# Designs tried in a protein design run: designed miniproteins, single chains, continued (2). Part 92

Each design is a single chain, and the fold is of that chain. pLDDT is the mean over its residues in the fold that is shown.

## One batch from the design tools (miniprotein)

Design m7193
Fold by ESMFold2-Fast:
Order: structure tokens, then C-alpha cells, then sequence
Structure m7193 (fold): chain A 72 residues (1-72)
């Protein structure tokens, strides 16, 4: 098993903050993760981003947050 880094994001809290649906937040993180070579998985009201390095996890989260700012 290769070591990985994970970041858990509260999709419900971000949905309230940006005035979007929880599904919109989850989709933004899934799309950003795919573009940055990370994996995003929905777990209830949360999204878990996993990648081989912290830099990739941060890049995926940053890209997702940028999208949420653009659509809110």
C-alpha cells in the first residue's frame, strides 16, 4: 500500500457558505480532484480527497474552491 494524504471537506458547510447545493460542492471537488491527479469520494455530507502528496491534495482543494467562488 502506497502512503497517501487525505483531506476531509464538509460539503454541507461549504454549500451554506457559498449559497449552492451540497451536490454542486461535491461535483466541484470531484472535477478538481480528477484534474489534479487526486481521488475524491463522497461520504455522506463530506468529501474525502486522497492523493500521493500533500501538494496534490492542496491543488485539488484550491481548484474546487475557485470553482465554487465562480458559481456562487
Amino acid sequence: VAPTVSLTVDAAALAKKYGVSKETVIRAFEEAAAEEGATAERRGDKVVITAPSLERVVAAARRAMERLREIS
Scores: mean pLDDT 81

Design m7194
Fold by ESMFold2-Fast:
Structure m7194 (fold): chain A 79 residues (1-79)
Amino acid sequence: MIDEAIQALNKAIEAIKKGDVEKAETYLDEARRLAVQAGLGDIAREFYRKVRQALANGDYDAAIEALKEMIEALKKAAS
């Protein structure tokens, strides 16, 4: 479950780097669902809002940074 959420977040980062914001949002939504199912919904909601706001502002560097922070937070909570 959590490994699948982390994989989805890494795919979101790659989608942003390719300029595919819609695909990045799809992977972000999938990662949020998987994290909620793993019992990490509060962490997922916090970073989800941050990433979505950065994407909406066209701040792709901030979006990638927030995605990396989300990955690290999920790893710590799952270990």
Scores: mean pLDDT 85

Design m7195
Fold by ESMFold2-Fast:
Structure m7195 (fold): chain A 93 residues (1-93)
Amino acid sequence: SAEEELKKLLPKLKEEAKEAAKLGNTLATAIANVPEEKIEEALEKLRRLFEALDELIEKGVPREELEEILKKIIEELKKGRIDKALEIAEEAL
């Protein structure tokens, strides 16, 4: 589930990137703005986003590069654009 992936990823991500501290609050806002009929689709996309972020950390992407990627992802999530946030992470792989 997206919650389990985030729970495993978030401590690791916070160690690697300062911007990760903002991710939790931004995710809560992004989900709150999703129409009820699209919540399941949004959660699946978030799970894929977290898997992509974990893979970026495992590949040893430099901290500064990871922080820039996270900043872009957080800005798209703030706008409710989960699809664009996922695209940014997958393109970075």
Scores: mean pLDDT 74

Design m7196
Fold by ESMFold2-Fast:
Structure m7196 (fold): chain A 83 residues (1-83)
Amino acid sequence: SVEEAQKNQVLFNEFLRLLREGADEDTIQKLIENISNEKIREIMQKIADLVKEGAAPEEIHAAILEGYMELAKLQIKALREEK
């Protein structure tokens, strides 16, 4: 649904904010568990793992872009199915 797609986008943005603010691993993991879409959950876990490992900023940024692209794809699909 469009509402579910919007909720996943809001949670993804909150996840990125918490990572930027240096939130602890438990807080990040609880937020990931609240994501309804498995693919978005996998991408968020990948981003969290890259941040924890101290990966290059370019790798973290690429994973974030992958997340935004998947969210956009899901939102477009939901909008097309709502008619």
Scores: mean pLDDT 82

Design m7197
Fold by ESMFold2-Fast:
Structure m7197 (fold): chain A 74 residues (1-74)
Amino acid sequence: GPLPPAERLAERRARFLAELEANWEKLLAEWAKLENRPDITPEELAERLREEAAREPNPDARELGLALADVLLK
């Protein structure tokens, strides 16, 4: 089907979040390259992600964005 079962989504999300927490510096660097913003701070990116997450209608994507913002602020 177009959407996998909720339990599989939760497990995949947990793995992604763990990898993001382990590699947040790499994630920040890759995002900076994509946006051509080498001057972006983790705080600026986290704030933007939180605002975008607030507008995200998909709850899984919203939670992932908020979790990513929290990782960047560590």
Scores: mean pLDDT 68

Design m7198
Fold by ESMFold2-Fast:
Structure m7198 (fold): chain A 69 residues (1-69)
Amino acid sequence: VDELKAELERLAAEMAALPGVRRATVTISPDGATVEVELERALSPGETARLRDLLQRAYDAAQKLVEAL
């Protein structure tokens, strides 16, 4: 469980480090997982594709964490 939390924190930091991303936060609760991303500008197609890939990875990790609770 702690390993999945660490992975989610790492993915959130990686998303926040992307060009055009101001903030990325992952919240886990017994009711589910929420990933919130705040953009500081419109993203290019390449930037959008990279953010989308990281969001999918964060979603997969969050689902595993919720299932482990």
Scores: mean pLDDT 76

Design m7199
Fold by ESMFold2-Fast:
Structure m7199 (fold): chain A 93 residues (1-93)
Amino acid sequence: SKLEKLKELMDEIIEVLKKVMSPQEVQQAQETADAIIEYLEKGDSLSAGVHFLALSGLIEVAIRRSKDEEEKERLRELQEEMNKVFLELLKEL
């Protein structure tokens, strides 16, 4: 399902975040990702959107902090895929 695809993309993002972020920031990203899924499952598009913006902000910070071009490119790729899947899910609510 698209929801399962979103979970997989967010899990891959969090694995990359572990390389550039503190354990506490990674935990915040995980909790935010879990909240996005919960709100989407409940049909709460507004709360899902707010948490999605928060996760996107963390990803942008990670991209700026990373000194590895391959890591930056991977994060940008995953973020673009995540954005597409999330918007498709919102249209189906």
Scores: mean pLDDT 89

Design m7200
Fold by ESMFold2-Fast:
Structure m7200 (fold): chain A 83 residues (1-83)
Amino acid sequence: MELERLAAEYLRRVRGKPASPDEDIISGRKGELEPLFPEVDPEIRADKYTIEKIGGGSLEGFRQKVLDFVKKNREKIEEILKS
């Protein structure tokens, strides 16, 4: 899921770990991505369709959804990051 992917990237960057090199689908998409957390890393981006669908049409709403997902699923995301 795109939301899980972005939540994992956000947590990885905040904890000072490098982004996963295996599937950089986010950085591979050009021109159609919005930066979510430029204060953390401008490479953490989402497409406009995902922002509309999950964030209800607002970038800030989508950012909050990602942060809430990280908080609610932190342990699960940390297990994924260990893998």
Scores: mean pLDDT 57

Design m7201
Fold by ESMFold2-Fast:
Structure m7201 (fold): chain A 78 residues (1-78)
Amino acid sequence: MQLTKEEALERMKAALEKHITYLKEHRPDLSKEEIREELKRVLDAMLRHLSQRYTPEEVAELRAELEKYIDELVEKYT
């Protein structure tokens, strides 16, 4: 079943929240900026997988929303 853009967004948000939780538990040495950079690397990897299924415009919209969500996660967990 093909995910809608909204379903893909929610799944990627869940993955990013899981990753920051993992980093806070296993890498407590990381600074706020290092955590943000790590989440951005995870986002880049996820978006590379989507580039074959979604248009460049849809990928750009997902990136913008998820980068905003990364900022929200960093503030919430740090």
Scores: mean pLDDT 80

Design m7202
Fold by ESMFold2-Fast:
Structure m7202 (fold): chain A 71 residues (1-71)
Amino acid sequence: MSFAEQGERLLRLAEENLEKGEDDIAELTVSVLISSLKNVDPAVVEEARKAKTLEEALRILRAWIAEQKAA
């Protein structure tokens, strides 16, 4: 619950920076979020790293956070 809330906050920060054209900050924020998940869900980390675009990585992470909040 607390970790999913922190993850959602980082995800929103990345999405907002991507919308503002701050791609470097958005990419760094996504990288931090992915690194925080290495010991939580290695499968979602692998999927996010295989993403062809930053937008696809954000979609994968958003879906994972939604699942955590529902469980």
Scores: mean pLDDT 78

Design m7203
Fold by ESMFold2-Fast:
Structure m7203 (fold): chain A 79 residues (1-79)
Amino acid sequence: SEAEKEALRQEILAVLQAMVERMLKTLSPEELERALRILEEIGRIIASMRTVAELRRALAIVREAAETGDLEAALERLR
C-alpha cells in the first residue's frame, strides 16, 4: 500500500540521518567526503524504488550498514 511504502521510506530516512550524525562525529574530513558520496548514490537508488518488497530489502541493508559501517557493501547489495 502507499501508506506502507511511505512508512518504509520514512524509516529508511531516519536510519540514514542517524548514520550521517554518527559519521560527522567520528570520521576525518576525507573519510566523511567519501562516505557522503556513497550515501548520495544509495539515496538515489532507494528514491527510484517503487515496491514494498524493494523498500523492505533496502531498509534491512541500510540497518546492517548502520551497524557495520560498511557503506560500500550496502551500495553493492542495493545495485
Scores: mean pLDDT 87

Design m7204
Fold by ESMFold2-Fast:
Formats: structure tokens, sequence, C-alpha cells
Structure m7204 (fold): chain A 81 residues (1-81)
């Protein structure tokens, strides 16, 4: 549908922005890279018609929440203990 095409374009743009941000600002953060891969999988599932637009948005929001939580920590000076 037209709404699905609009949603696909919005989600594609969001994935590209997340990729660019992680690559430039957090290139050594494997956890953020994995979250970008999860976003790509959500995008592909939606594109293939395996999930609805509502489900795609919900899953994307969950990934963004996880990314925000990880980015809220001092990545460059993070200590294991």
Amino acid sequence: SRADRTMLAVLEHGVREAEALVEKEFPDNEELRELVEEMRRILEDFRAGRISAEEAVARMEEVYRKMHELMGRPVLTRHPA
C-alpha cells in the first residue's frame, strides 16, 4: 500500500542514519553494530511482508531504546569493573 511504501522509506532512512552515526561516532562498539544489524533485519522482514507496519515500528522503537541506553554510557572510557 501507499502507507507501507511511506513507512518503508522512513525505516530505510532511519537505518542509514543509525549506520552512519555508529560508524562515525562509535566504530569500535560491537553492541551498537549488532543493533544496526537488528534494524536491517526488521526492515527486511517488513519489506518481505513478514511483519506489519505496526510491528515494524514497535520493533524499531525497541532497538532505538536499546541504542539510546548504550550511548548513554561513557563508551570511550567504559571500564569492565
Scores: mean pLDDT 78

Design m7205
Fold by ESMFold2-Fast:
Parts: structure tokens; sequence; C-alpha cells
Structure m7205 (fold): chain A 89 residues (1-89)
């Protein structure tokens, strides 16, 4: 369906953003040793895997949308924390 194609495209874009953010957070974690950043990486990897598995298993648009929102929310929070940490000298 057109709605399914649109949500899958959005999910692929969000998965790409999550991958890029995880790499960035892993670099910061190595530099700082901050356990909060390590927990954010673990949560992002968990939510990314969940979304990927739902797509692979041809889950409903509703299930994929819920997982996409959850991943997107954690991406936003992690980006905000990273931004604050980089601005605080």
Amino acid sequence: SPIRQQILQQAKTELKYADELIKELEKVAKETGDPRIKKMIEKLKELKKKLEELIKNNASVKEISKALIELGSQVTLARMYLWVLRKEE
C-alpha cells in the first residue's frame, strides 16, 4: 500500500540516522567514559534492532510506526544530550 511504502521509507531514513548517531556517541564514549552515553548507545541499538526485525518480519504498519516513533524519540533525546555536553566546556 502507499502508506506502507511511505512508512518503510521513513523507517529506513531513521535507521540511517540512528546508525550515524551511534557511531558519533561511541566516539564520545571512548573520549569521556560517560556511562550515560553508553546506556544511550545500548538503548538505540535495542530500538534499532526491534525496528529492523519488525520490517524483516513484515509486521503491520501500526507496529512499524510505533517502533519508528520510539526510535525517533530516543534519537532526539540522545542528540540533545550530545549537543548539551558539547556546549558545556
Scores: mean pLDDT 88

Design m7206
Fold by ESMFold2-Fast:
Structure m7206 (fold): chain A 85 residues (1-85)
Amino acid sequence: KKTEISAKIIGLVLQIIGNMLEGDVEGVRRAAEGLVKLAKENFDPETAEKIQELADRIVEAAEKGDFDELVKAVNELIRLSDKAL
């Protein structure tokens, strides 16, 4: 279960980065929504809320074209998810 959830998170993170590099903000939003859904289904409410905050930061960074902020938010999300698994 933990390995499967981790693989899904990595897949969604790669979709976020790939869509950002292509300038597809809606693609970033869909992948971020997927991360929030996965978090709500698999983590405690406090961790899921933190992931929602980070997902919102990822989408905002993508809307602004701020790749550095997007990468920072993605790294925080990966670390939080790893600790929660």
Scores: mean pLDDT 85

Design m7207
Fold by ESMFold2-Fast:
Structure m7207 (fold): chain A 86 residues (1-86)
Amino acid sequence: LLEEARKLLDEIVAAAEAGDDVKSSELLTRLRGLGQKILESSPKDAAELAELLYETAERLEKLGKTGVAFSLRTLADELMEQVKKQ
């Protein structure tokens, strides 16, 4: 699951860099669903995913991809909040 999320995140970065808003949106929806499954199976892996999302969002924001960066940060915040709740 975590490895699948890493691959999906790489695809999101590639789509964002290419300016493919439709592809980015579809992949973000898939990543959100996968993040929820990771949270249910391994809070440790969910926390690791959240850290990767924060790092990736910071990088994309510096590249001017603010919309995708905001979506990744929002997902990371949601995952971290739910990890702390457990």
Scores: mean pLDDT 81

Design m7208
Fold by ESMFold2-Fast:
Structure m7208 (fold): chain A 68 residues (1-68)
Amino acid sequence: SLDDLLEEFEKELRKILSTLSGADASRLLVEAGRRVQEIRNDESLSLEEKRERLKELLEEYRAWAEKA
């Protein structure tokens, strides 16, 4: 379900956030919230397309955290 996808995303995001400073963690959390809401509310996307978009976001955020 979408709720299961969001729960797994939040779990993985928390791991990324734990590697960052408070300022960087706050910035990432705000950005992630915005982009997750866009994916969640996109009526043109199937559940599988939403899964792939969320996976791509986690990959972007891991790469961002490595630079921070």
Scores: mean pLDDT 83

Design m7209
Fold by ESMFold2-Fast:
Structure m7209 (fold): chain A 72 residues (1-72)
Amino acid sequence: MALERMEEEFERVVKVAEEMEKSGKLTPLGAGVAIGLAGIARGVGLATGEPEWGAELLRKLREQAEAGEFNG
């Protein structure tokens, strides 16, 4: 189900951001930005009834967090 997929992807972003922060690959600010953007993606997906869009955006945010792309 699309909603369950979005929730699963959200949990993955949070887990990856926390793991990358603990390993030093993300700064605390970078991890916070990744989690904050994930929360927005989830909230918009729920509010608009587009959980498939939310899941896809969360997947991309997870990949960016894993790559350390939120460190400025």
Scores: mean pLDDT 81

Design m7210
Fold by ESMFold2-Fast:
Structure m7210 (fold): chain A 83 residues (1-83)
Amino acid sequence: SIEEKAKKLKEIHDKYNTGAVFSDQDYYDISQLPVEDALRYIAIKLGYGTPFRPFKSFEELMKAIKDEKHREYLREVKKVLES
């Protein structure tokens, strides 16, 4: 369910402590998006890409990220969104 996905996304965010700030509403909104759009939204919040220059694929996004903690965070998020 959307509620279960939102809860898991919050738990992952709290675990990784990336410095990005999300509201409870952000987790619900992200859980309703297609996986690619959700990952793009989160990446922008982490400081990667912009609405004017979105990443075309998860692979392209991963290549742009040098912080391993941010890459692990996004991999865990993707796994939840695909469940």
Scores: mean pLDDT 78

Design m7211
Fold by ESMFold2-Fast:
Structure m7211 (fold): chain A 84 residues (1-84)
Amino acid sequence: VEEARRRLLETVREILDKLVEQGKISPEEAEEIYRRVEEAVRQRRFDELLKLINKYIDNPVDRFLVLAEATELEFLLEQEERRK
C-alpha cells in the first residue's frame, strides 16, 4: 500500500514539474495542485483525485498513468480494509 501511494505521488509530482517546465502552470500552482492531490489520496477521495487530474492534466498518456496508479492504490486499500 505505502509503495503504491509513494509511486502515485511521485508520478504526479513529475508530471507537475514537467508542466511547469513547459510553461503550462506556475511553480506556485504546481505546489497547490500537488497538495490537493496528496490530501485527496490521504483521505481516500479518489473521485476528487480524478477531478483534479482531468482539470489540470491535458496529456492523455499522463492522465492514464495517474489513473492506473490511483486504481492500483484504491484496490490495495480495499484489500487492506477487507482484512479488518
Scores: mean pLDDT 76

Design m7212
Fold by ESMFold2-Fast:
Structure m7212 (fold): chain A 78 residues (1-78)
Amino acid sequence: SEKERLGASLYSGLMIQGVGAETQALLDSRRLVEQARKEGPEAEERAREEGERLIEQGRREKQALIDQGKQKYQELLS
């Protein structure tokens, strides 16, 4: 049905956004560590810690978007 197609489309869009957020955090974390490695071991260690925080934030954003997409999908099917 039209309603089911709309719900699936909205869910897919939010899921793609969530995956994008996590992927960007992983890439940013890697770049941060690579750049800091040139500056020395103390800078690399700080960059690893910051990178871990970025990844955690990206994972939280992904989960929130997935949950939002599921909620919207279910509401449209009701």
Scores: mean pLDDT 85

Design m7213
Fold by ESMFold2-Fast:
Structure m7213 (fold): chain A 111 residues (1-111)
Amino acid sequence: MELLEKAIKLAKEGKTDEAVFYLNLAFSYYSKQGKYEELIEGLEKAAEEVKDVNPGLAARLYFWLGIAYEKMGELDKALEAYEKSLELFREVGNTKMAERAEKRIEELKAK
């Protein structure tokens, strides 16, 4: 999981844009391989490690965790992850991403 480890390190260094780049690569790689369990474990650990030092990145990690759970059909876990993401995006004032998380939550509740 070298890509996720590199992303966490960059996030802790305040290099948010570079961290997001490597997180997107990791998500794409593990998604294409169907390795959602490994991806979920890595994203959950990353979110916990960065939440106190980079809450905006933690919010994004919980959003991706929601997507990964949704792709596995774990809708209740996806909902919980999106709700954590929404709370953090609201705390950091990222209105656009908060609105995206709200939309995902409503779509899941309608199923």
Scores: mean pLDDT 80

Design m7214
Fold by ESMFold2-Fast:
Structure m7214 (fold): chain A 79 residues (1-79)
Amino acid sequence: MREEFLEKLREAEESPLEEASRIEKELLENLEDEEKREIYIEVLRELAEEGNLRAQIELEILESFEAMKKAIDKLIARR
């Protein structure tokens, strides 16, 4: 999965806007799976550490949404 996420991220970055949006939606659908989400975050961290600006931004957004989702789930679903 790690190499698949790396290739998809690279493909999205190098693709026209329409194809990039489609690839990102497919990646986001895979993020419903907790294991796949953890692998994707790890891949983004590696790319961000290498200086990929897009990966840095996506990682920051994704981590923020994960924190928000956990907070919302705790406040709403656990009541």
Scores: mean pLDDT 65

Design m7215
Fold by ESMFold2-Fast:
Structure m7215 (fold): chain A 76 residues (1-76)
Amino acid sequence: LSEEERIAFARGAVEYYLENKEEIKEEIESQDEKNKEAGELLVKGLEEAAKLLETDPVKAAEIVEEAYRKAAAMVA
């Protein structure tokens, strides 16, 4: 993936989360403990990335990528 594609993915993921924040949090709370922990980790990553998207979009993309990677590993 190019840097532009990575930033676009991170921006899309953050925007989707911010538009559906309460619904996503409610779905996470309804999951079993393992999936709930993975979801909470992903949410924390998206919230941190949201703070950086306009000032450091590459760092925001790295945070989103790491959160998805860690969450996926927890439920594998």
Scores: mean pLDDT 82

Design m7216
Fold by ESMFold2-Fast:
Structure m7216 (fold): chain A 76 residues (1-76)
Amino acid sequence: EEGEKHLAEGEKLRDTDPVAAGEHYLRAGKEYYKKNDYEKAIEAFRLAVEAYRQAGDTAATELAEKMLKEIEKKLK
């Protein structure tokens, strides 16, 4: 599925292009969220936060953290 494909691409790019890895993880999280798979969406957004932190991209890290926080609230 689309979310799984984006997770796989993120993993491939994690050590060579962590910004691109973060973008793929964000896309994976959004795809899982649209499918109401909030647990997988949360995991994907956590991976995006980690990738952006490794890249030193503060703005992208903060954006991913906000998305993660909002979705975690929906799970109770």
Scores: mean pLDDT 81

Design m7217
Fold by ESMFold2-Fast:
Structure m7217 (fold): chain A 64 residues (1-64)
Amino acid sequence: AAAAEAAIEQAVKEMEEINKEVGEYVRSGLKKMFADDVQAALQSAQNLLKSTQKGLEMKKGFAE
């Protein structure tokens, strides 16, 4: 019983350490993936804004 309880406590401690390492690994991977994704999204948003402004300018020119 005492040996089983010690083994369970040790396993819980190991799971906490794994969780910390997994968190750092996930953070590093997600930072790389989402940084690239966020930059692409920002670029697309800027391009869309420029296209919208150009479309508005062309619409006004066509009406004139």
Scores: mean pLDDT 64

Design m7218
Fold by ESMFold2-Fast:
Structure m7218 (fold): chain A 93 residues (1-93)
Amino acid sequence: SDKVRERSIVIEIIIDVAKKRDDPDIQALLQQMQQEIESNQPDRLKKIEAIIDQLIAAFSPADLREIADKLRERGIEAEADRMEQIARQKEQG
């Protein structure tokens, strides 16, 4: 489905941005995600989504804006707007 394809693109962009960060917490989350992707567990998708949420929480405002820009290039406007909103919230809190 179009929604499944869109979510796959979002996850790939998040992974690509995370891979460029020399942050031990982000690298640990990437390792956990790789293990879940390779697993044949029935809860694999839920665990991947939880790791994505943890990555978003760990990202800097600059990282989130980079993700937003890449999402807009792919036409994924709603998720790009969400990433920019989270970045602004992190800068104001």
Scores: mean pLDDT 85

Design m7219
Fold by ESMFold2-Fast:
Order: C-alpha cells, then structure tokens, then sequence
Structure m7219 (fold): chain A 79 residues (1-79)
C-alpha cells in the first residue's frame, strides 16, 4: 500500500513539474513559482506521512495534489 502511494506521489509531482515548465514557457513565471511552492509543500508533507506510516495523511496529500494540478491545468487552458 505505501509503495503504491509513494509511486502515485512521484507521478503527480512529475505531472506538476511539466505544468510548471508550460507556465514558464507561456510567460507565467510568477504563477509557476506560486504553483511550485505549493507542490513542494505537499510533496514534503507526503514524504513525511509515508515515512511515518500515516497512510491516511498520505492519501489526503494525494487528493490535495490532484486538486492543485487540476486548477493549474484549467489556468493554462484559459489562456
């Protein structure tokens, strides 16, 4: 279970990094930096939860990361 959550966290962080690069290419540097800070905070929380065996906290972090990614996608699409 923890291995699956760790893999999903890694996948979501990778997806977020691709969106950050797209935002920068579109000249949305400030928005990219704000998004990066939120992604880094969630990634740190996710790693901490997984390290402590707190699977519920890890799942909550994954949910927040998915919402953050969806909002970033909508922002890019609105351009």
Amino acid sequence: MADELARELSRLVGEARELILQMKKLGKTDEAEEFQKKVDELADRGVEALTNGDLEAARQVLEEMRKLIEEAKKKIESL
Scores: mean pLDDT 83

Design m7220
Fold by ESMFold2-Fast:
Structure m7220 (fold): chain A 96 residues (1-96)
Amino acid sequence: MVEEVRNTAREELGMELTALPDPAVDAGRVLRAVAGLLEEPRPPFDEEMKEDLNAGLWNIADNYELYTKDPSAPLLHKPDVKKGIEEVLRIKEYLS
């Protein structure tokens, strides 16, 4: 199920973010931007596509915060993190 796959990715990213000495990342701005993309009527897409994009865009938000919060962190060199970002960027391309 998509929910299970998404939860697994979230758990991995969450664990990596928690490993940082700083407090939890504030993704408010990123989440608002992601929500805006989902509601944007410009690209024509169906409910099924919105569900896929919703999962992907949330992963983009998490990965974006990871890169912008601590770009020097060794987490950036983790294959799982880079793979997640690449997958999510592909999904986002369907929006525009």
Scores: mean pLDDT 44

Design m7221
Fold by ESMFold2-Fast:
Structure m7221 (fold): chain A 74 residues (1-74)
Amino acid sequence: MKEKKLRLAVEWAELSLEHKDKVGLESAISIVEEILDEKDAKEFTEIVRKAWEEELSPEEFRERLREKFEEITS
């Protein structure tokens, strides 16, 4: 259950960033905050913030989110 919700949040964040949808990104963060501990949720939120501020390319953003997903689910 947790893994499926986290995967959905990752995919939703990726799509939301591509479409410049801040509300979608906030929704993805809310899902993550519900299912992850405070440390992991903050790290996810920081990756999203960096991508929104254009500190990460879309490819780097996807890589960072996938890496975080693997870290949490392995």
Scores: mean pLDDT 79

Design m7222
Fold by ESMFold2-Fast:
Structure m7222 (fold): chain A 55 residues (1-55)
Amino acid sequence: SSAALRTRLATAEALRLAEERGPEAAFQAIDRALKNGSITEAEARAAKAAVERHA
């Protein structure tokens, strides 16, 4: 998929986690995914920014 679609999907999942478990839990999940190589740094930055805007 395109980088834009990957970023949108990662952002949507992060926002869902923030809504369900709070923004701190969402940040922890994003950091874990980045450390284990499941997402790129760009995807992680975009997801964190979206969670901050939502909060």
Scores: mean pLDDT 77

Design m7223
Fold by ESMFold2-Fast:
Structure m7223 (fold): chain A 72 residues (1-72)
Amino acid sequence: VLAEARAGLPEGARIDPALARAVQTIVDGVEAGRPPEEVIEEGARILVEGLGMPEEVAREIARELVDAIVAS
């Protein structure tokens, strides 16, 4: 859903490179059958390092992204 949503967005829609990287990493991890907790931690790390997010917020976002991808 997130990959399709990105493809369906107008070209003018700006996505932060760190957010895009986190989404790609999470999609790849889920598709590879990695444990959800490991994928969440990796995605959260990218958001913390790229966007300066608090770790708790980054984990919440990464968990929601994993849930959205798995549910799709």
Scores: mean pLDDT 72

Design m7224
Fold by ESMFold2-Fast:
Structure m7224 (fold): chain A 79 residues (1-79)
Amino acid sequence: MAEERAREEVVRFLLEKGVDPETAQKLADLIVETARAALAGDAQRASELYNQVLELAKKAGVDESTVGEALARATEILA
């Protein structure tokens, strides 16, 4: 439930920033997983997932600052 809310918020935020729906959904899934790994204290997994987020964001033309804000929003909902 909290994960679904975090995903929905991240998708909404990315769409507002002009990210296309397919990319927004893919980024939201990875960002929510990254936030969960970080909150669980799994630094290695969080780092690996965040690198995947940055790789996808770079290919889609999404700024790292936008990714950081989306991650912060997901973390706030999941915490």
Scores: mean pLDDT 85

Design m7225
Fold by ESMFold2-Fast:
Structure m7225 (fold): chain A 83 residues (1-83)
Amino acid sequence: TQNSIDSLMGSLLSIARAAHGLDPELGKKAVDYVLEAERNAKKSVEEAKKYLDKAVELIKKADEDLGKQAQKKADALISTLES
């Protein structure tokens, strides 16, 4: 549902913001990619996934544990969008 999508997107944005606090350059790009995924979520699941994959990769470079959390939330979000 839209509420589940909003919740997962909010979680991803929060994780990206935490990464921004640890590494401003990588984290800022990750935040921007999560926001692009949000804009594309209703238009193209394929585009949303590409932006989320980019965000997760940058978050992993900033912090491995945050990257694992981001991957889990991104996987759940894409699964929800594909249902």
Scores: mean pLDDT 84

Design m7226
Fold by ESMFold2-Fast:
Structure m7226 (fold): chain A 87 residues (1-87)
Amino acid sequence: SEEVEKAVKLFDYLFLQGKTPREALEEVLRKYFGLDEETARKVADFILRHPDLEKLTPEDLIKELGLSRETAEKVVEFVKALLKRYP
């Protein structure tokens, strides 16, 4: 989606500015997915500690982090787009 494409571009920009993957994820999650600072931190930590991100589902984010289905689906789309860019 257009929103996910913008999220990926912001991640790239932050990473080029010297942000860590964690810092870049947290900032993207706050700005494009409407998460508060605490929730964005928890979501970023969950993503970075996930054993196989290709298998990440919206249900994982709903169950473990309490995200709405709409937000969870967009976050999964963003993560999978990011994996194609950073294999």
Scores: mean pLDDT 85

Design m7227
Fold by ESMFold2-Fast:
Structure m7227 (fold): chain A 70 residues (1-70)
Amino acid sequence: KPVTLEELYQLKKEALQIKNPERRRKAVELVSKALDLFDPEKNVLTPEGQKAFDEARKLIEEERAEEAAA
């Protein structure tokens, strides 16, 4: 299903909670890129925006895995 603006804002909130400052910066930049690449007329995320969203999601999951392992 297509990524919504609400999901992008939720992901940005999660990215801001990353404890590692470099990973947080990268994740926030990727979410911001996905937000910029969202097509408001079609109400869909572009393919390039989808890649940025997926990369940000991966960084958040990596942070959570490290927290669980520590």
Scores: mean pLDDT 80

Design m7228
Fold by ESMFold2-Fast:
Structure m7228 (fold): chain A 74 residues (1-74)
Amino acid sequence: DELAKLIKEEVEKQKPEEASNEEIGEAGGEVYRMLKDVPGYAQASLAAATSAIKYKVSKENLIEAGKKALKKYK
């Protein structure tokens, strides 16, 4: 829960613009697969992934945001 909030904050800092409904649908599966591979992030990932998809964050930026959030969570 707290980790998911930290990840959302990092994602919002990285967002270029809000995603369309089509982009959200397209990215859903891809982003979820990427987040499953990130240690610790996977357990807090669903809500954070939804936020990342909404804001059209690239997969690489999403992973970096997750890593930064994990570092702050400590």
Scores: mean pLDDT 58

